Designed miniproteins, single chains. Designs and how they scored, part 47

Each design is a single chain, and the fold is of that chain. pLDDT is the mean over its residues in the fold that is shown.

## One batch from the design tools (miniprotein)

Design m1623
Fold by ESMFold2-Fast:
Structure m1623 (fold): chain A 67 residues (1-67)
Amino acid sequence: AMNLAQIESALYVLEQYLNQAAALPLDELIGLQKLLNELEQYAQSHSLPAALQAQLEVLKQKLLQRT
């Protein structure tokens, strides 16, 4: 089970990877998609603070633009 600190850490990791100037390898994109899916599943069953929900939505769009 995830807690809020783990959610914040995961969002930070996603943001750092997606803000890289270089193209990401397919293996890393798959890993980021898996992490994003886990965060979304958590958000469906738990109420997230609005700021974290907004960050998750921004990162979803950034990953979509990379794929």
Scores: mean pLDDT 76

Design m1624
Fold by ESMFold2-Fast:
Structure m1624 (fold): chain A 119 residues (1-119)
Amino acid sequence: SLADSRALPKDVTPEQARNALLQMARALGLPDEEIERLKKAFDALMEKYTPEEARERISRAFRIALEAVDEMRKEGDFSPEKAAEKARELAQKHGLSDEEITLAALVARILVQLELDRE
């Protein structure tokens, strides 16, 4: 799986990660409300933090999302909705901000949906 990376690649900016995930969410047919939540979470992190700090926080959310997907795969219950719930729980347990929790949940959902679509 191309999603086995536990962090953003060093050459990917927060804006590039935002644009790529929004494009993937739209292509996968996520509800407009969820796409808006994803956009607001990225925009809040990018507005509140320096580019380097925003990158670290986005990478943290991605690591939580990948961990949730790995756990769901081991449990044999591989659904986008359950992966999003698991990522939310893990992010909350790790004390992440509301924006980081939202990002982790939506990234987990996108990653599972991409694997089901075999893209």
Scores: mean pLDDT 81

Design m1625
Fold by ESMFold2-Fast:
Structure m1625 (fold): chain A 78 residues (1-78)
Amino acid sequence: AEAHRLKYIQDQLAKVPQAAVNAAQKAVGDYLKANPQVNKALSPRLTNAVAVHLKSLNKTTVEPADVAYLNEVIALLE
């Protein structure tokens, strides 16, 4: 189960184009600067979630509300 989960995440990340990764890094960075109370230790996980989200929508731009939503979901899973 865990090995399958880790492989799934790795496979999804490998399918994300560099443009989506760059957009996710910028959006998460901007979000963290605007929201200093947010746990910065979640930044890599949040960036990966946003990048996969952008790939699924075939987009390179992210709505601030999408970053906030994914941050909330990740916090609930901790």
Scores: mean pLDDT 68

Design m1626
Fold by ESMFold2-Fast:
Structure m1626 (fold): chain A 97 residues (1-97)
Amino acid sequence: MYRATVRVSGGNFHVVVENGKVVSIEGPDMELARKAAELAVEIMKKLPKVTRIEIRGEEIVVEAEDKDSALMAAAVLGHEIAKLTGGKITSLEVEEI
């Protein structure tokens, strides 16, 4: 299993998606949080080896069965969330878990 973590400035919502299902959505802007959850679900449909995505404010954590899926999902989602919030990607890291 692999975990990729991307940091995106400007985020202040919490979203958890596991195995293509939205587990939780929280934030001061629920419309923004729902759009983020929809983006995460779409990524998991395209990358079936991604098992979990969690957004915690400015931190996006992706868990996947392989390293390439974790990195691709984190990079794509980080870019989409940056566009959504007007933020910027500040870091991207990956580790084996």
Scores: mean pLDDT 84

Design m1627
Fold by ESMFold2-Fast:
Structure m1627 (fold): chain A 66 residues (1-66)
Amino acid sequence: SAATAEKIARAALDAVKAPNGMLAAQLLHDAIESDPKTGAGAMRVLYELDPTAGEKAGELGAKQGV
């Protein structure tokens, strides 16, 4: 749901700021695995809230250094 996506995005943003980008990546990955549409929504909301944080979480989640 949109409300769940926003909650996950905010948690991921807090994790990036903490700084714990790996936790942010795990939160987003778990969301996608549980419900791909909600997970994609969470990533989108994170990028809209903070594009740099979204990019960093995505990079760490890929484990490739982008």
Scores: mean pLDDT 76

Design m1628
Fold by ESMFold2-Fast:
Structure m1628 (fold): chain A 100 residues (1-100)
Amino acid sequence: MPSIEEIIRGVESLLATLEALAAETGEPALVRMAEVVRRTLEQLKKAKTVEEALEIMEEMVRELERILAEHADELSPDTLAQLRTLIALWRREIEEMREL
């Protein structure tokens, strides 16, 4: 299993990706998603166990899914597809990290 430090680095990479995409597209949904990920990083730095970190990441993915659903009609089809893929990959990563 990854360490909390490795999980934090992964989420920092996600933040960088979302911030870059927001800068390129100007989409308000991406700015809001980046804010969720930034808040998640602050919570992860306070996590005491990998299980706590995975629970925090699960909540992050849930919030990102909600924001995407709220803004689906405002996003271009290409951006919407890219974000759906990104969220699905992160959900899969969390599930794989939970394997015993």
Scores: mean pLDDT 82

Design m1629
Fold by ESMFold2-Fast:
Structure m1629 (fold): chain A 81 residues (1-81)
Amino acid sequence: AEEEAEKILEEMDKVTAEIEQAYRAGDDDRVAELEKKFRELVKKYDELMSKIEDPEKRQEFAVRVVANELRIVGARVDRDL
């Protein structure tokens, strides 16, 4: 479960960077596709969260998900300004 969660978080980090780049490029179609992919990764993570036995890893992973969500919000706000 932890190894699977780590893989999902690595994919989230990659997708978040692509979302930030797409927002900077003004590529609305690319942003929509990547945000959908990010939401699918969050759902997969949520399914695994209850199976993570290490409380420290659970908290670490949750913080990483929130950090990625905040980066996406920041990129959106920067574009809309």
Scores: mean pLDDT 80

Design m1630
Fold by ESMFold2-Fast:
Structure m1630 (fold): chain A 85 residues (1-85)
Amino acid sequence: MLEEFLRLLKEVAEKEGLDFEEALKTMLGSLMAGEAKSLEEVKALAEEVKKQSVEELLEALSEEARKILEENIPAGIEELKKLLE
């Protein structure tokens, strides 16, 4: 799960020619947009995420996205914070 997230992060970075931070912002936007009902909402959230700092993105994680991270990653959001450190 976290390992799969990192794999997707590397894939996005390589494909789009992004640095690690930009790829991470894109992936966080996609995770948050996982709650969205339409492709338009996904795109809008991804664009907003790119404008935020890493710290702001962690604070902006929706309650649902936080629950998904905590439920599926044994170390939860704390591991994500370490990754962004």
Scores: mean pLDDT 52

Design m1631
Fold by ESMFold2-Fast:
Structure m1631 (fold): chain A 60 residues (1-60)
Amino acid sequence: DVPAEAVALAERLLAEGKSPLEAIHEVTRRTDDGVAISAAGEALKEPVARLAHAGDEAWR
């Protein structure tokens, strides 16, 4: 299903070292389905929160 494919794509791009912003941009280039884009955004919430926490915790 398109939402599941969008989530898988976003997670794959993060695993490849892409930023969450680059991952969501690639999703929006591949699909115009708002539900799929929303699902990918939900999957990226935790990675984004982890990056913010890491930056707050003695960034070097």
Scores: mean pLDDT 69

Design m1632
Fold by ESMFold2-Fast:
Structure m1632 (fold): chain A 86 residues (1-86)
Amino acid sequence: NPEGLQWYKENEIKFEYSESEDGTVTIVIEDGKKKIKIEITRTPDGVVTTRLYKDGELLAERSGRDLEGHAAANEIVSEYIKEMLK
């Protein structure tokens, strides 16, 4: 969504998507203003790991397979989005 990408730029939010040769997908969302970083890594076998950083410190890490991993990742992202909208 181009409008969503513009919102990230205006709020100094960096969004990166990368895929490695083994099929591992990594998504990084960084908020420069609030010094928050979310890293989501998904392996080809369906393991999802989500990490939340604040001021360079790891505050939370959740990992799970398939549906459980996706639910945990969505929960962390949802909480971050709620904080950003304040």
Scores: mean pLDDT 70

Design m1633
Fold by ESMFold2-Fast:
Structure m1633 (fold): chain A 92 residues (1-92)
Amino acid sequence: MVDQAIQYAQLGTQYTLDGNTQLAVDYIQQAGSLAVQLALQGDISGVMQVSSQLGDVGEVATQQGNQTVVQTVIDSGQQIKQALQQMSQQLA
């Protein structure tokens, strides 16, 4: 799962660089969904690795002025944060 989520985030970067916003968004959302699943499994290391890769996507998108991809990365980060907070409360 971690490796797959990292690959999807890397594809998000590649499609952002290629100017294919729709495919970039689709892969970023897939990476974010897998990161949410990692959070629900308590794989904090995996979540951190995927979040780092999504941060790289956001940085590239910002440099290109691609606001749609930037917003998709922000939305994915918020979903991951909410999943981690909910699981922390449930496991405490």
Scores: mean pLDDT 85

Design m1634
Fold by ESMFold2-Fast:
Structure m1634 (fold): chain A 68 residues (1-68)
Amino acid sequence: SAVEEKIKQIEEAGKILLEEAKTSSPSERRALVDLVERELAILKEQNADERVIELVEKVLKELKEVEE
């Protein structure tokens, strides 16, 4: 299904983003968090599939944990 394919794409992209965040500067890390937060807001406004929203929220949480 299109949703399953989208979930796989987000999972893979999330792993790459988390790896990049660990080697990024603090300002670059904040920019990544901002980008993901904006994407999440757009998805919620568009009433996207709840599974997609949950996965993006998980990626955002993990990105924020790297900033600590």
Scores: mean pLDDT 80

Design m1635
Fold by ESMFold2-Fast:
Structure m1635 (fold): chain A 83 residues (1-83)
Amino acid sequence: MEEIEKLAAEAEEAAAAGDLLTAAELAARAAELYYTSQGYPEAAELYKEAMILDGEAEVEPERREELLAKAKELVAKAREIKA
């Protein structure tokens, strides 16, 4: 929990500084650790990829639709693994 909280706080700091890609990477790492700790390592990997794609969509508007669609697919797959 402490490491996840630290990564989440670092992600907020990066976002406040305008470093959206670093913020997405840190938030993705926190999500990965969280879902792995819950016993869903495959779902953790999918959630991590989805969060990185969400961050990329914020800095690459020309690819935003493609990246967000891919992120949605990964989240849906992760939810299926947890169900």
Scores: mean pLDDT 78

Design m1636
Fold by ESMFold2-Fast:
Structure m1636 (fold): chain A 77 residues (1-77)
Amino acid sequence: MSQLAIEAGQRSVSEMLAVVMAGMILEGVSRERAERTVFNMALSLTRSMDHNYGLKKAEEITKEAMEMVDEILKKLE
């Protein structure tokens, strides 16, 4: 499998989860609860793909999503 395909897949998941997190915050969910929900979603997804690597990958995806959420919130305001 190409490195580019793996990186593109991770970015797509992080972007999708950032939109979900932004949507939750706009609906009045606290940032802490939204972050926990997104982390659990990322963890469920990564563990369904590779159980041994799931936790570390979920943390990476969640961190990337959190970094994007502020930009998404500005676009949705």
Scores: mean pLDDT 73

Design m1637
Fold by ESMFold2-Fast:
Structure m1637 (fold): chain A 83 residues (1-83)
Amino acid sequence: SSLLSEEQFEAEVKLAFGEIYRGIANSLERQGKVDEAIEAYEKAIELYREAAKLFESAGDTVGAEQARKNAEDAEKRLEELRK
């Protein structure tokens, strides 16, 4: 089995926290708590962008692309909420 680098492990942890904050944002949006949902989406985006950089440093191109896609999807939703 391949051993995970420190950067790979940190990237996976940040990706997981990004998913948690995205879930929180979705729940807040369903409750009509738009301002709180915006803050949760912003935190998810930050975590996804940090994860992407760490995946790139670890040489995990697939992980980096997934984290970037997750950030872009969350950014799209955030822009819709700000309109």
Scores: mean pLDDT 87

Design m1638
Fold by ESMFold2-Fast:
Structure m1638 (fold): chain A 79 residues (1-79)
Amino acid sequence: MTLTDEEAREYANRLAKSVGVDVELELGAEGEEILEAQKKLRAAGVNIEEIDGKLDEKTLRNIQEDAARWSGKTLVPSK
């Protein structure tokens, strides 16, 4: 099953807060604050493929998968 946009946003923001990111991670968000969020998440061990200051669907999906791993949960039905 796929997560709703709302659920994906919640998981991304929870992971961000856990690593000291104080900005809200929303699909399509971009700019300096997102760039800093990507840097902090990558430093914490999240698999951020490109630090470009853009929060696209692929980046959010990656963050939610890592959030699930860090929380001891499985969010995706199959990998």
Scores: mean pLDDT 68

Design m1639
Fold by ESMFold2-Fast:
Structure m1639 (fold): chain A 68 residues (1-68)
Amino acid sequence: SDLERGRQEFEEILARVEATPPEELRERLLEVVRGMTDEQRRSIVESVERVGGGPEAREVARLAREVL
C-alpha cells in the first residue's frame, strides 16, 4: 500500500540521516526531498501524520511539505 511504502522509504531515509554529520544533514535532506516526486512527498507527509515519527522524521516531512 502507499502508506506502507511511504513509511519504508522514510525509515531508509532516517537511517541514512543518522549516519550523516549534522552540518551535511540539512543539505543532504534537501537533495533527497528535491529528488522525490510529488506523489512520494505526499506519501511521506501522510505517513508521518498518520503514524507519527521522531524529530528527524518530522523534519523530512516538513521539507517535503515545503517543496510540494
Scores: mean pLDDT 71

Design m1640
Fold by ESMFold2-Fast:
Structure m1640 (fold): chain A 71 residues (1-71)
Amino acid sequence: MAVKDLAATLKMILDSLEFSKKQTEALARSLAEEIEDVELLDVEVDEKKGLVTLKVRYKGKEVTVEIKYTP
């Protein structure tokens, strides 16, 4: 595999992750507004695992949720 092909593939993955993160953030914010006592604290994307990690506070307790996203 040529080095240029690898670089192009990495850029496509990064663009996909950025899009997925924005969609996940928008969805999480909408859900937080509809669910009583839920506050969105943080959103993290793990490129290597294909995971989105959400940190939320529910009734004063912090909960971490890991979501596997579609490529």
Scores: mean pLDDT 60

Design m1641
Fold by ESMFold2-Fast:
Structure m1641 (fold): chain A 72 residues (1-72)
Amino acid sequence: MEVIAAAKAAVDEMRRLGVPDEEIEAIEKRMLKAPDVDAALAVLREELRRLGLPEEEIERVVKAAQAAADAA
């Protein structure tokens, strides 16, 4: 449940930032395969860095995903 909430929040934030849909789909799929929230957030950070997002934008996406997981 928590991993699904984190992935959904990350998807919404990535769309807001203009990340291409194909990259968002790939990242969401990889996050959903993670065994826990910490692993899902680590995948998210790695993938966003690979895409070249600034660290401050990565932090915003990760914080949104963590907040959604904590609320689930």
Scores: mean pLDDT 84

Design m1642
Fold by ESMFold2-Fast:
Structure m1642 (fold): chain A 93 residues (1-93)
Amino acid sequence: DRAEALGAAALAYSSVWLHDKKGTEEGLKRVERALERVPDNAYAHLAAAEAASYLGDYEKAKEYARLAIKNGKDNSRIVKKAEEILRGAEKEL
């Protein structure tokens, strides 16, 4: 369900922007549940990468960023943002 994945991604992004740690944890869990049904959704991968990075889980952020690059191949904005997250996570590891 693409709509559910987009809604979960929006929640995760909103929580990161508001510096809401608990909201970001809830948003990440919802994105991961949506990815069980839409495993190749690049927007959901990007949102999960950003939420994981905000929460300090740099290994998870790196893996989701790689998936966002792979699955967001036709969307240069997704790829660029995912590459930025990947570089940031690699510096923290």
Scores: mean pLDDT 80

Design m1643
Fold by ESMFold2-Fast:
Structure m1643 (fold): chain A 66 residues (1-66)
Amino acid sequence: SVEEKAKELVEYLKKHDPKLYEGLLAAAKTGDEVVLKVAKAEIKRYYNVSDEVADAVMEIIKEEAA
């Protein structure tokens, strides 16, 4: 499912790409829509995931940033 793929990618980032994970948390904490769009585009570019998976990743990151 989209949700399972997003959770697996977030766990992968925490373990293997902590710099990107911390950057995504920082972006989520800003609440800035432009910053969030850039963060989503970076996930899609680096991990070649669908829009739906990237959106689900950003929702998990927003929850963890809160």
Scores: mean pLDDT 83

Design m1644
Fold by ESMFold2-Fast:
Structure m1644 (fold): chain A 71 residues (1-71)
Amino acid sequence: SEQEKAKEISELAKEIEKLKEEAIKNGEDPERLEKEVQETYDRVKLAVARGDYDEAIEIAKEAKKKFEEIV
């Protein structure tokens, strides 16, 4: 359902925020990471606005994977 997909997006966003904080703690640039997270959220928001929750989930998963690679 759309509600379940929205919950998955919310959970992925929390995971991305946690990975961002860990990367910053490990010496990554806070300003650069904040910008990358914001750009990801903007893309997710546009997909959700179009009703494309599957695209929104894929955007969030791809961002999470990229953050996992730098931690």
Scores: mean pLDDT 85

Design m1645
Fold by ESMFold2-Fast:
Structure m1645 (fold): chain A 70 residues (1-70)
Amino acid sequence: SLLDQARELLDQIGEAIDNGDIEKAVELLQQGFKVLSQLDMTNPEARTLYSMLRHQIQRIEQETGIKVDV
């Protein structure tokens, strides 16, 4: 399902950030937002995943000092 894909991408994003692979983390973030664009945002789980992806952008920007454009 798209929800399962979004959860898997979120896990992979966290792993990429933890490994210092910022290029991969940004690519996975772009994929995550594309998947979320296909989800029904009236679903609380979809809204939670969106907030979590936004938080990962903030993590990258705080840790690297580089502004992320996704």
Scores: mean pLDDT 82

Design m1646
Fold by ESMFold2-Fast:
Structure m1646 (fold): chain A 70 residues (1-70)
Amino acid sequence: MSPSVQQNLNQAVSYYNSPLLNQQQKEEAQVYINGAQNVVNNSSLSDSLKLQVTQSTLDRLQQLVDQQQQ
């Protein structure tokens, strides 16, 4: 597994655990995190797919946190 895949997932989880997210945002984020975690944990899936899913998840979680600081 690429270090970047795990780093993206860890950072996304960090954003998810932020107290800045409201209940609706946490529910949305949980769906993204669960999907990314399942992809990362599946050793038969390609590194390219894992990078794409974890990067997309990280970007969405970062956007949710950024919106709350506005």
Scores: mean pLDDT 79

Design m1647
Fold by ESMFold2-Fast:
Structure m1647 (fold): chain A 73 residues (1-73)
Amino acid sequence: SARDEELVRIFEESLIRAINEGRIEPVKSVSELTDEDLEVILEVARERGYEISMEELKRALELVLQRQKDKLL
């Protein structure tokens, strides 16, 4: 859905920003992200003005994991 694509974009942008700012260590797969890492990603998304919940962020994580199986990030 359009919302799922938006959630994935918010998740990916927030993860990249968190890594670039040194708040999270780089990972080879989003499956390696801890719950603490997800809290940081949520904070970064909210700092950027996105209204997102932890449930929506976890939904985005599921979608990115599915895309990684297809060798897409």
Scores: mean pLDDT 81

Design m1648
Fold by ESMFold2-Fast:
Structure m1648 (fold): chain A 89 residues (1-89)
Amino acid sequence: SSKVQQVIQQLQQLSQQFSSLGMTVTSEKLLKAAQLVQEGKLEEARKIVDEVRASIAAAIGIEPTPSPELQDQLSRLQQIIDTIDSVLS
Protein backbone atom coordinates (compact mmCIF):
# COMPACT_ATOMS: atom_id res chain seq x y z
CA SER A 1 0.00 0.00 0.00
CA SER A 2 1.01 3.67 -0.34
CA LYS A 3 1.12 3.91 3.49
CA VAL A 4 3.60 1.01 3.65
CA GLN A 5 5.83 2.71 1.06
CA GLN A 6 5.65 6.00 3.03
CA VAL A 7 6.71 4.17 6.24
CA ILE A 8 9.72 2.62 4.45
CA GLN A 9 10.76 6.04 3.06
CA GLN A 10 10.32 7.77 6.44
CA LEU A 11 12.36 5.07 8.25
CA GLN A 12 15.16 5.38 5.67
CA GLN A 13 15.17 9.21 5.97
CA LEU A 14 15.26 9.11 9.80
CA SER A 15 18.05 6.49 9.65
CA GLN A 16 20.15 8.90 7.53
CA GLN A 17 19.45 11.76 9.99
CA PHE A 18 20.50 9.65 13.01
CA SER A 19 23.61 8.49 11.11
CA SER A 20 24.55 12.15 10.44
CA LEU A 21 24.31 12.74 14.24
CA GLY A 22 26.72 9.83 14.89
CA MET A 23 23.89 7.64 16.23
CA THR A 24 24.99 4.60 14.22
CA VAL A 25 23.20 1.94 16.33
CA THR A 26 19.89 3.88 16.13
CA SER A 27 20.37 4.35 12.38
CA GLU A 28 20.96 0.58 11.89
CA LYS A 29 17.84 -0.29 13.94
CA LEU A 30 15.68 1.96 11.74
CA LEU A 31 17.13 0.38 8.57
CA LYS A 32 16.28 -3.06 10.02
CA ALA A 33 12.74 -1.80 10.73
CA ALA A 34 12.46 -0.61 7.09
CA GLN A 35 13.58 -4.07 5.88
CA LEU A 36 10.98 -5.75 8.13
CA VAL A 37 8.24 -3.47 6.71
CA GLN A 38 9.31 -4.47 3.17
CA GLU A 39 9.02 -8.15 4.26
CA GLY A 40 5.48 -7.56 5.65
CA LYS A 41 6.68 -8.04 9.26
CA LEU A 42 4.88 -4.95 10.53
CA GLU A 43 4.56 -6.03 14.19
CA GLU A 44 8.33 -6.72 14.40
CA ALA A 45 9.10 -3.38 12.68
CA ARG A 46 6.74 -1.55 15.09
CA LYS A 47 8.55 -3.07 18.08
CA ILE A 48 11.94 -1.81 16.83
CA VAL A 49 10.58 1.69 16.04
CA ASP A 50 8.94 1.86 19.50
CA GLU A 51 12.22 0.80 21.17
CA VAL A 52 14.03 3.61 19.29
CA ARG A 53 11.26 6.11 20.21
CA ALA A 54 11.46 5.09 23.91
CA SER A 55 15.27 5.45 23.88
CA ILE A 56 15.08 8.95 22.33
CA ALA A 57 12.28 9.98 24.74
CA ALA A 58 14.40 8.81 27.71
CA ALA A 59 17.42 10.77 26.42
CA ILE A 60 15.27 13.92 26.00
CA GLY A 61 13.73 13.46 29.48
CA ILE A 62 17.10 13.58 31.29
CA GLU A 63 18.45 16.63 29.36
CA PRO A 64 18.06 20.07 31.06
CA THR A 65 17.54 21.65 27.60
CA PRO A 66 16.42 19.03 25.06
CA SER A 67 17.62 19.32 21.45
CA PRO A 68 14.90 20.58 19.03
CA GLU A 69 16.22 18.06 16.49
CA LEU A 70 15.68 15.13 18.88
CA GLN A 71 12.19 16.44 19.74
CA ASP A 72 11.34 16.58 16.00
CA GLN A 73 12.73 13.05 15.48
CA LEU A 74 10.67 11.77 18.45
CA SER A 75 7.50 13.22 16.83
CA ARG A 76 8.40 11.61 13.49
CA LEU A 77 8.99 8.21 15.15
CA GLN A 78 5.54 8.46 16.77
CA GLN A 79 3.97 9.31 13.37
CA ILE A 80 5.61 6.20 11.86
CA ILE A 81 4.21 4.01 14.70
CA ASP A 82 0.74 5.54 14.21
CA THR A 83 0.93 4.82 10.46
CA ILE A 84 1.98 1.18 11.06
CA ASP A 85 -0.91 0.83 13.55
CA SER A 86 -3.34 2.19 10.92
CA VAL A 87 -2.10 -0.46 8.42
CA LEU A 88 -2.44 -3.23 11.05
CA SER A 89 -5.99 -2.12 11.92
Scores: mean pLDDT 85

Design m1649
Fold by ESMFold2-Fast:
Structure m1649 (fold): chain A 75 residues (1-75)
Amino acid sequence: EEEKRLREQAEALVWTARNLILIGDEIDLELDKSVTPEQREARLAATRAQLDADYEASVKRVEEHIRKLLEEREK
């Protein structure tokens, strides 16, 4: 089914982007010697929470966009 395939591809792309951002932030915090371990954990937790929210919002946005495209194709 085309809809399922498009959804899976979109989810994979959003997941990959999320992981790249998280890895980047983790590396930046590891390299910043002025940040305490507690501050680093707090920052990473906040970044993960934001990325999780962004991921959910992006998936919903993609699902809505796919739904609209399918509706337009049926017109």
Scores: mean pLDDT 72

Design m1650
Fold by ESMFold2-Fast:
Structure m1650 (fold): chain A 75 residues (1-75)
Amino acid sequence: MTFEDLLDRETLEAALRHLERRLRRLEEEDAPPEEYQRLLDALRRLEEVAKKLGYEELLRRARELIDRVRRLLEG
């Protein structure tokens, strides 16, 4: 593992934590569907990057958040 690989993983991990906090805030604020759609788009981009880089645990967590956002948009 290189320093660059470690930094990239830390950056993606921080981005995922930011999106998790954003989802919680949207739920608390009764945000419009458009805000959930923007969050979903950001999560899908994170999923693609995590998949390409082979960060299996990060990919799994991103997919769990995607499923949660999708359920909220359907309900």
Scores: mean pLDDT 79

Design m1651
Fold by ESMFold2-Fast:
Structure m1651 (fold): chain A 71 residues (1-71)
Amino acid sequence: MAKEVRDIILRIVGRVIRAIGDGLDGASEEQVLQEIVAAYREGVARLRAAGAPQSVIDELEAQIERLEAQL
């Protein structure tokens, strides 16, 4: 359980780093934010299935809401 949760989080982090890198290479801010939101939404679904602590899920959902407010 804990190992799967960590691996899911590390995958989300990797996708966020790539999206930000694409932004630095000239992708639009909207495209970067949309990719990060997509990564977080997929991550939340996987974390729920893996039985992650509610605090971890709540933090990611708060990040999604914060990023969607910027779109």
Scores: mean pLDDT 83

Design m1652
Fold by ESMFold2-Fast:
Structure m1652 (fold): chain A 56 residues (1-56)
Amino acid sequence: GAGTKLCVDFLVKNGVTFAQLSGLSDGQLNGLALFCSLFFNENITAAQLKQYVSAS
């Protein structure tokens, strides 16, 4: 969804690579999803982040 794109674009703009995102543990992805959900006021899950990065 749009929130997932906003989260990933924000992370990439701040120096995180797609390779790094693809290598994150489920716990790390949950932490990022929670952060982005609060920061962007969106409902973003770790599964959505993982799926978006895999498709990109």
Scores: mean pLDDT 80

Design m1653
Fold by ESMFold2-Fast:
Structure m1653 (fold): chain A 77 residues (1-77)
Amino acid sequence: NEKIDQLRKELVDEIKKAKSGEKKEEAIEKARELIDKAVKELSKIDAELLLNWILDYAEQLGEKEIAEIAKEKLEEL
């Protein structure tokens, strides 16, 4: 699914920016917006697939705030 792949790529870019420490707050806000967009625009199944992947990726990079956002949105689905 090209839309899921595009959202994943954009979220990965923001998580990497947060990890670098440059504009960390802006990167976290962008990640929140992208996660909200995924929940609103994707099917429940596609949103769950993307958010579970993002949760794992953010946890691997130690980006706990983005991981928590993804986890909270998964609980709302």
Scores: mean pLDDT 85

Design m1654
Fold by ESMFold2-Fast:
Structure m1654 (fold): chain A 66 residues (1-66)
Amino acid sequence: GDEVRELLREAMDAASRGDTETAKRYALEALRKLGASDEELARLDKQSTGDVIRAANDAYNRQNPP
């Protein structure tokens, strides 16, 4: 939804500024709203910020195909 899109924009903006902790937090929140389990979120929290952002964008696109 719009909320997930906004979270992804915030994550990308934070990452572009080098604020990797904030970027990861927004991306994980987006994944949570897309239905990621607590176990999946814990696994992703151990990955790089870029990997988490990629996972969130991929999940969003799967649920919102063009």
Scores: mean pLDDT 82

Design m1655
Fold by ESMFold2-Fast:
Structure m1655 (fold): chain A 61 residues (1-61)
Amino acid sequence: MLSEEQKKLAREIAEEKGLSEEEIEVVIDGLNGIVSRAFVTASDERRQRLAEVTKEAKEAL
């Protein structure tokens, strides 16, 4: 349910937190309710980080 502007804002939040381009797309997918391959195959530490950033972006939107 993200508008184009909300997607851009979420991307900027993830980028500012030092996520890679691939991880930024994982966050955007997560906000849209999509479980990306990169998230599923990530290490526990990466999954925790991605989930936390996704949650923060969700709260900001």
Scores: mean pLDDT 78

Design m1656
Fold by ESMFold2-Fast:
Structure m1656 (fold): chain A 111 residues (1-111)
Amino acid sequence: SWLTDLADQILAIAKELKKLVEEGKLTQSQLDEYSAEITRKLGMIHTWAVFNKNEEIIKKIQEVADEAIEAVKLARKYLADPSFDVNEVLKEIDEFIEEIEELKKIIEEFE
């Protein structure tokens, strides 16, 4: 479905973000673009969930958005200060990936 396709696209962005952090190749402009894309795609799923009165997906999207905000925040700290522990950034991205995978599972159970 287009909802699972959106979740897969967010997951792909999160995995690419992780790879760029691991390789030390992440730029501020890439982080800004990925953050905007994640926000946009989550907003599309949220709009659908509100129109369909799906409180479970609405709640889960908020949890996913909170993890995305924290992952982006830590990635920005690392870009500003390379002495910042990259493992803390990677851990937060992994938590974000897990939340997206759980969102996808909830969407698939509704279909």
Scores: mean pLDDT 89

Design m1657
Fold by ESMFold2-Fast:
Order: C-alpha cells, then sequence, then structure tokens
Structure m1657 (fold): chain A 63 residues (1-63)
C-alpha cells in the first residue's frame, strides 16, 4: 500500500516528506503519505479493507 502511494506521489512530481499508517475502528488500514510540491503540502490517503482491497484513494491539500 505505501509503495502505491509513493508511486502516485512520484507520478505527480511530489517530494515525499514521510509516511503514516493506522487501523480504524472498522478494521480498515489507512496509509498516509505526506508530500510537498511547489511549497504546498499534501496528504495522499489510501484506505484498504481487512481483505487488502483498496476502498478509497484521496489527495488532500494541507496548506
Amino acid sequence: ALDRLRQRADELGFTVLGTRSFTDADGETVYVLLAEKDGTRYAFVLRMNANGTLVGETLLKLD
């Protein structure tokens, strides 16, 4: 999952700042890649269910 987020960030020309992961109350694992492009910070969010299936992918502008 993190490799997918890194690939996505690289495709869009972002600089990776760090990664986070956690499991929510529904048993979904959330992977977050923090990245920067042109002075603006972003979060790439990938949500996987307990079976390892991708159920969500989002790019959030943080700044």
Scores: mean pLDDT 77

Design m1658
Fold by ESMFold2-Fast:
Structure m1658 (fold): chain A 101 residues (1-101)
Amino acid sequence: EEERRARIEKAAEEVLKNLDKIQEILGDYLKTDIERLKEVIRRAVETGSLEDLRRARNLLFELYLKAQEIASKDPKKRIEIDKYFEKVVKALEEMERLIRE
């Protein structure tokens, strides 16, 4: 139980770390959207709520669409953003797996 919580917290830290990298690439664009997503992630860790993770996935999808629009003129930036979004998705999937167990 304690070990499972620590693993959930570690997966959440990966989400937050990769969101910070996305913000570095985009600058202050989407800062408010990223901060909101981070708060939902922290709440999911505290509550163990699959509903909070579902909300996080929805917010991440909205963030991804906005990020793609902002980076539409820069193929290198798009590739870098896609890399970090893939890492966020994998970390969220790990959080969901651990919470379900």
Scores: mean pLDDT 84

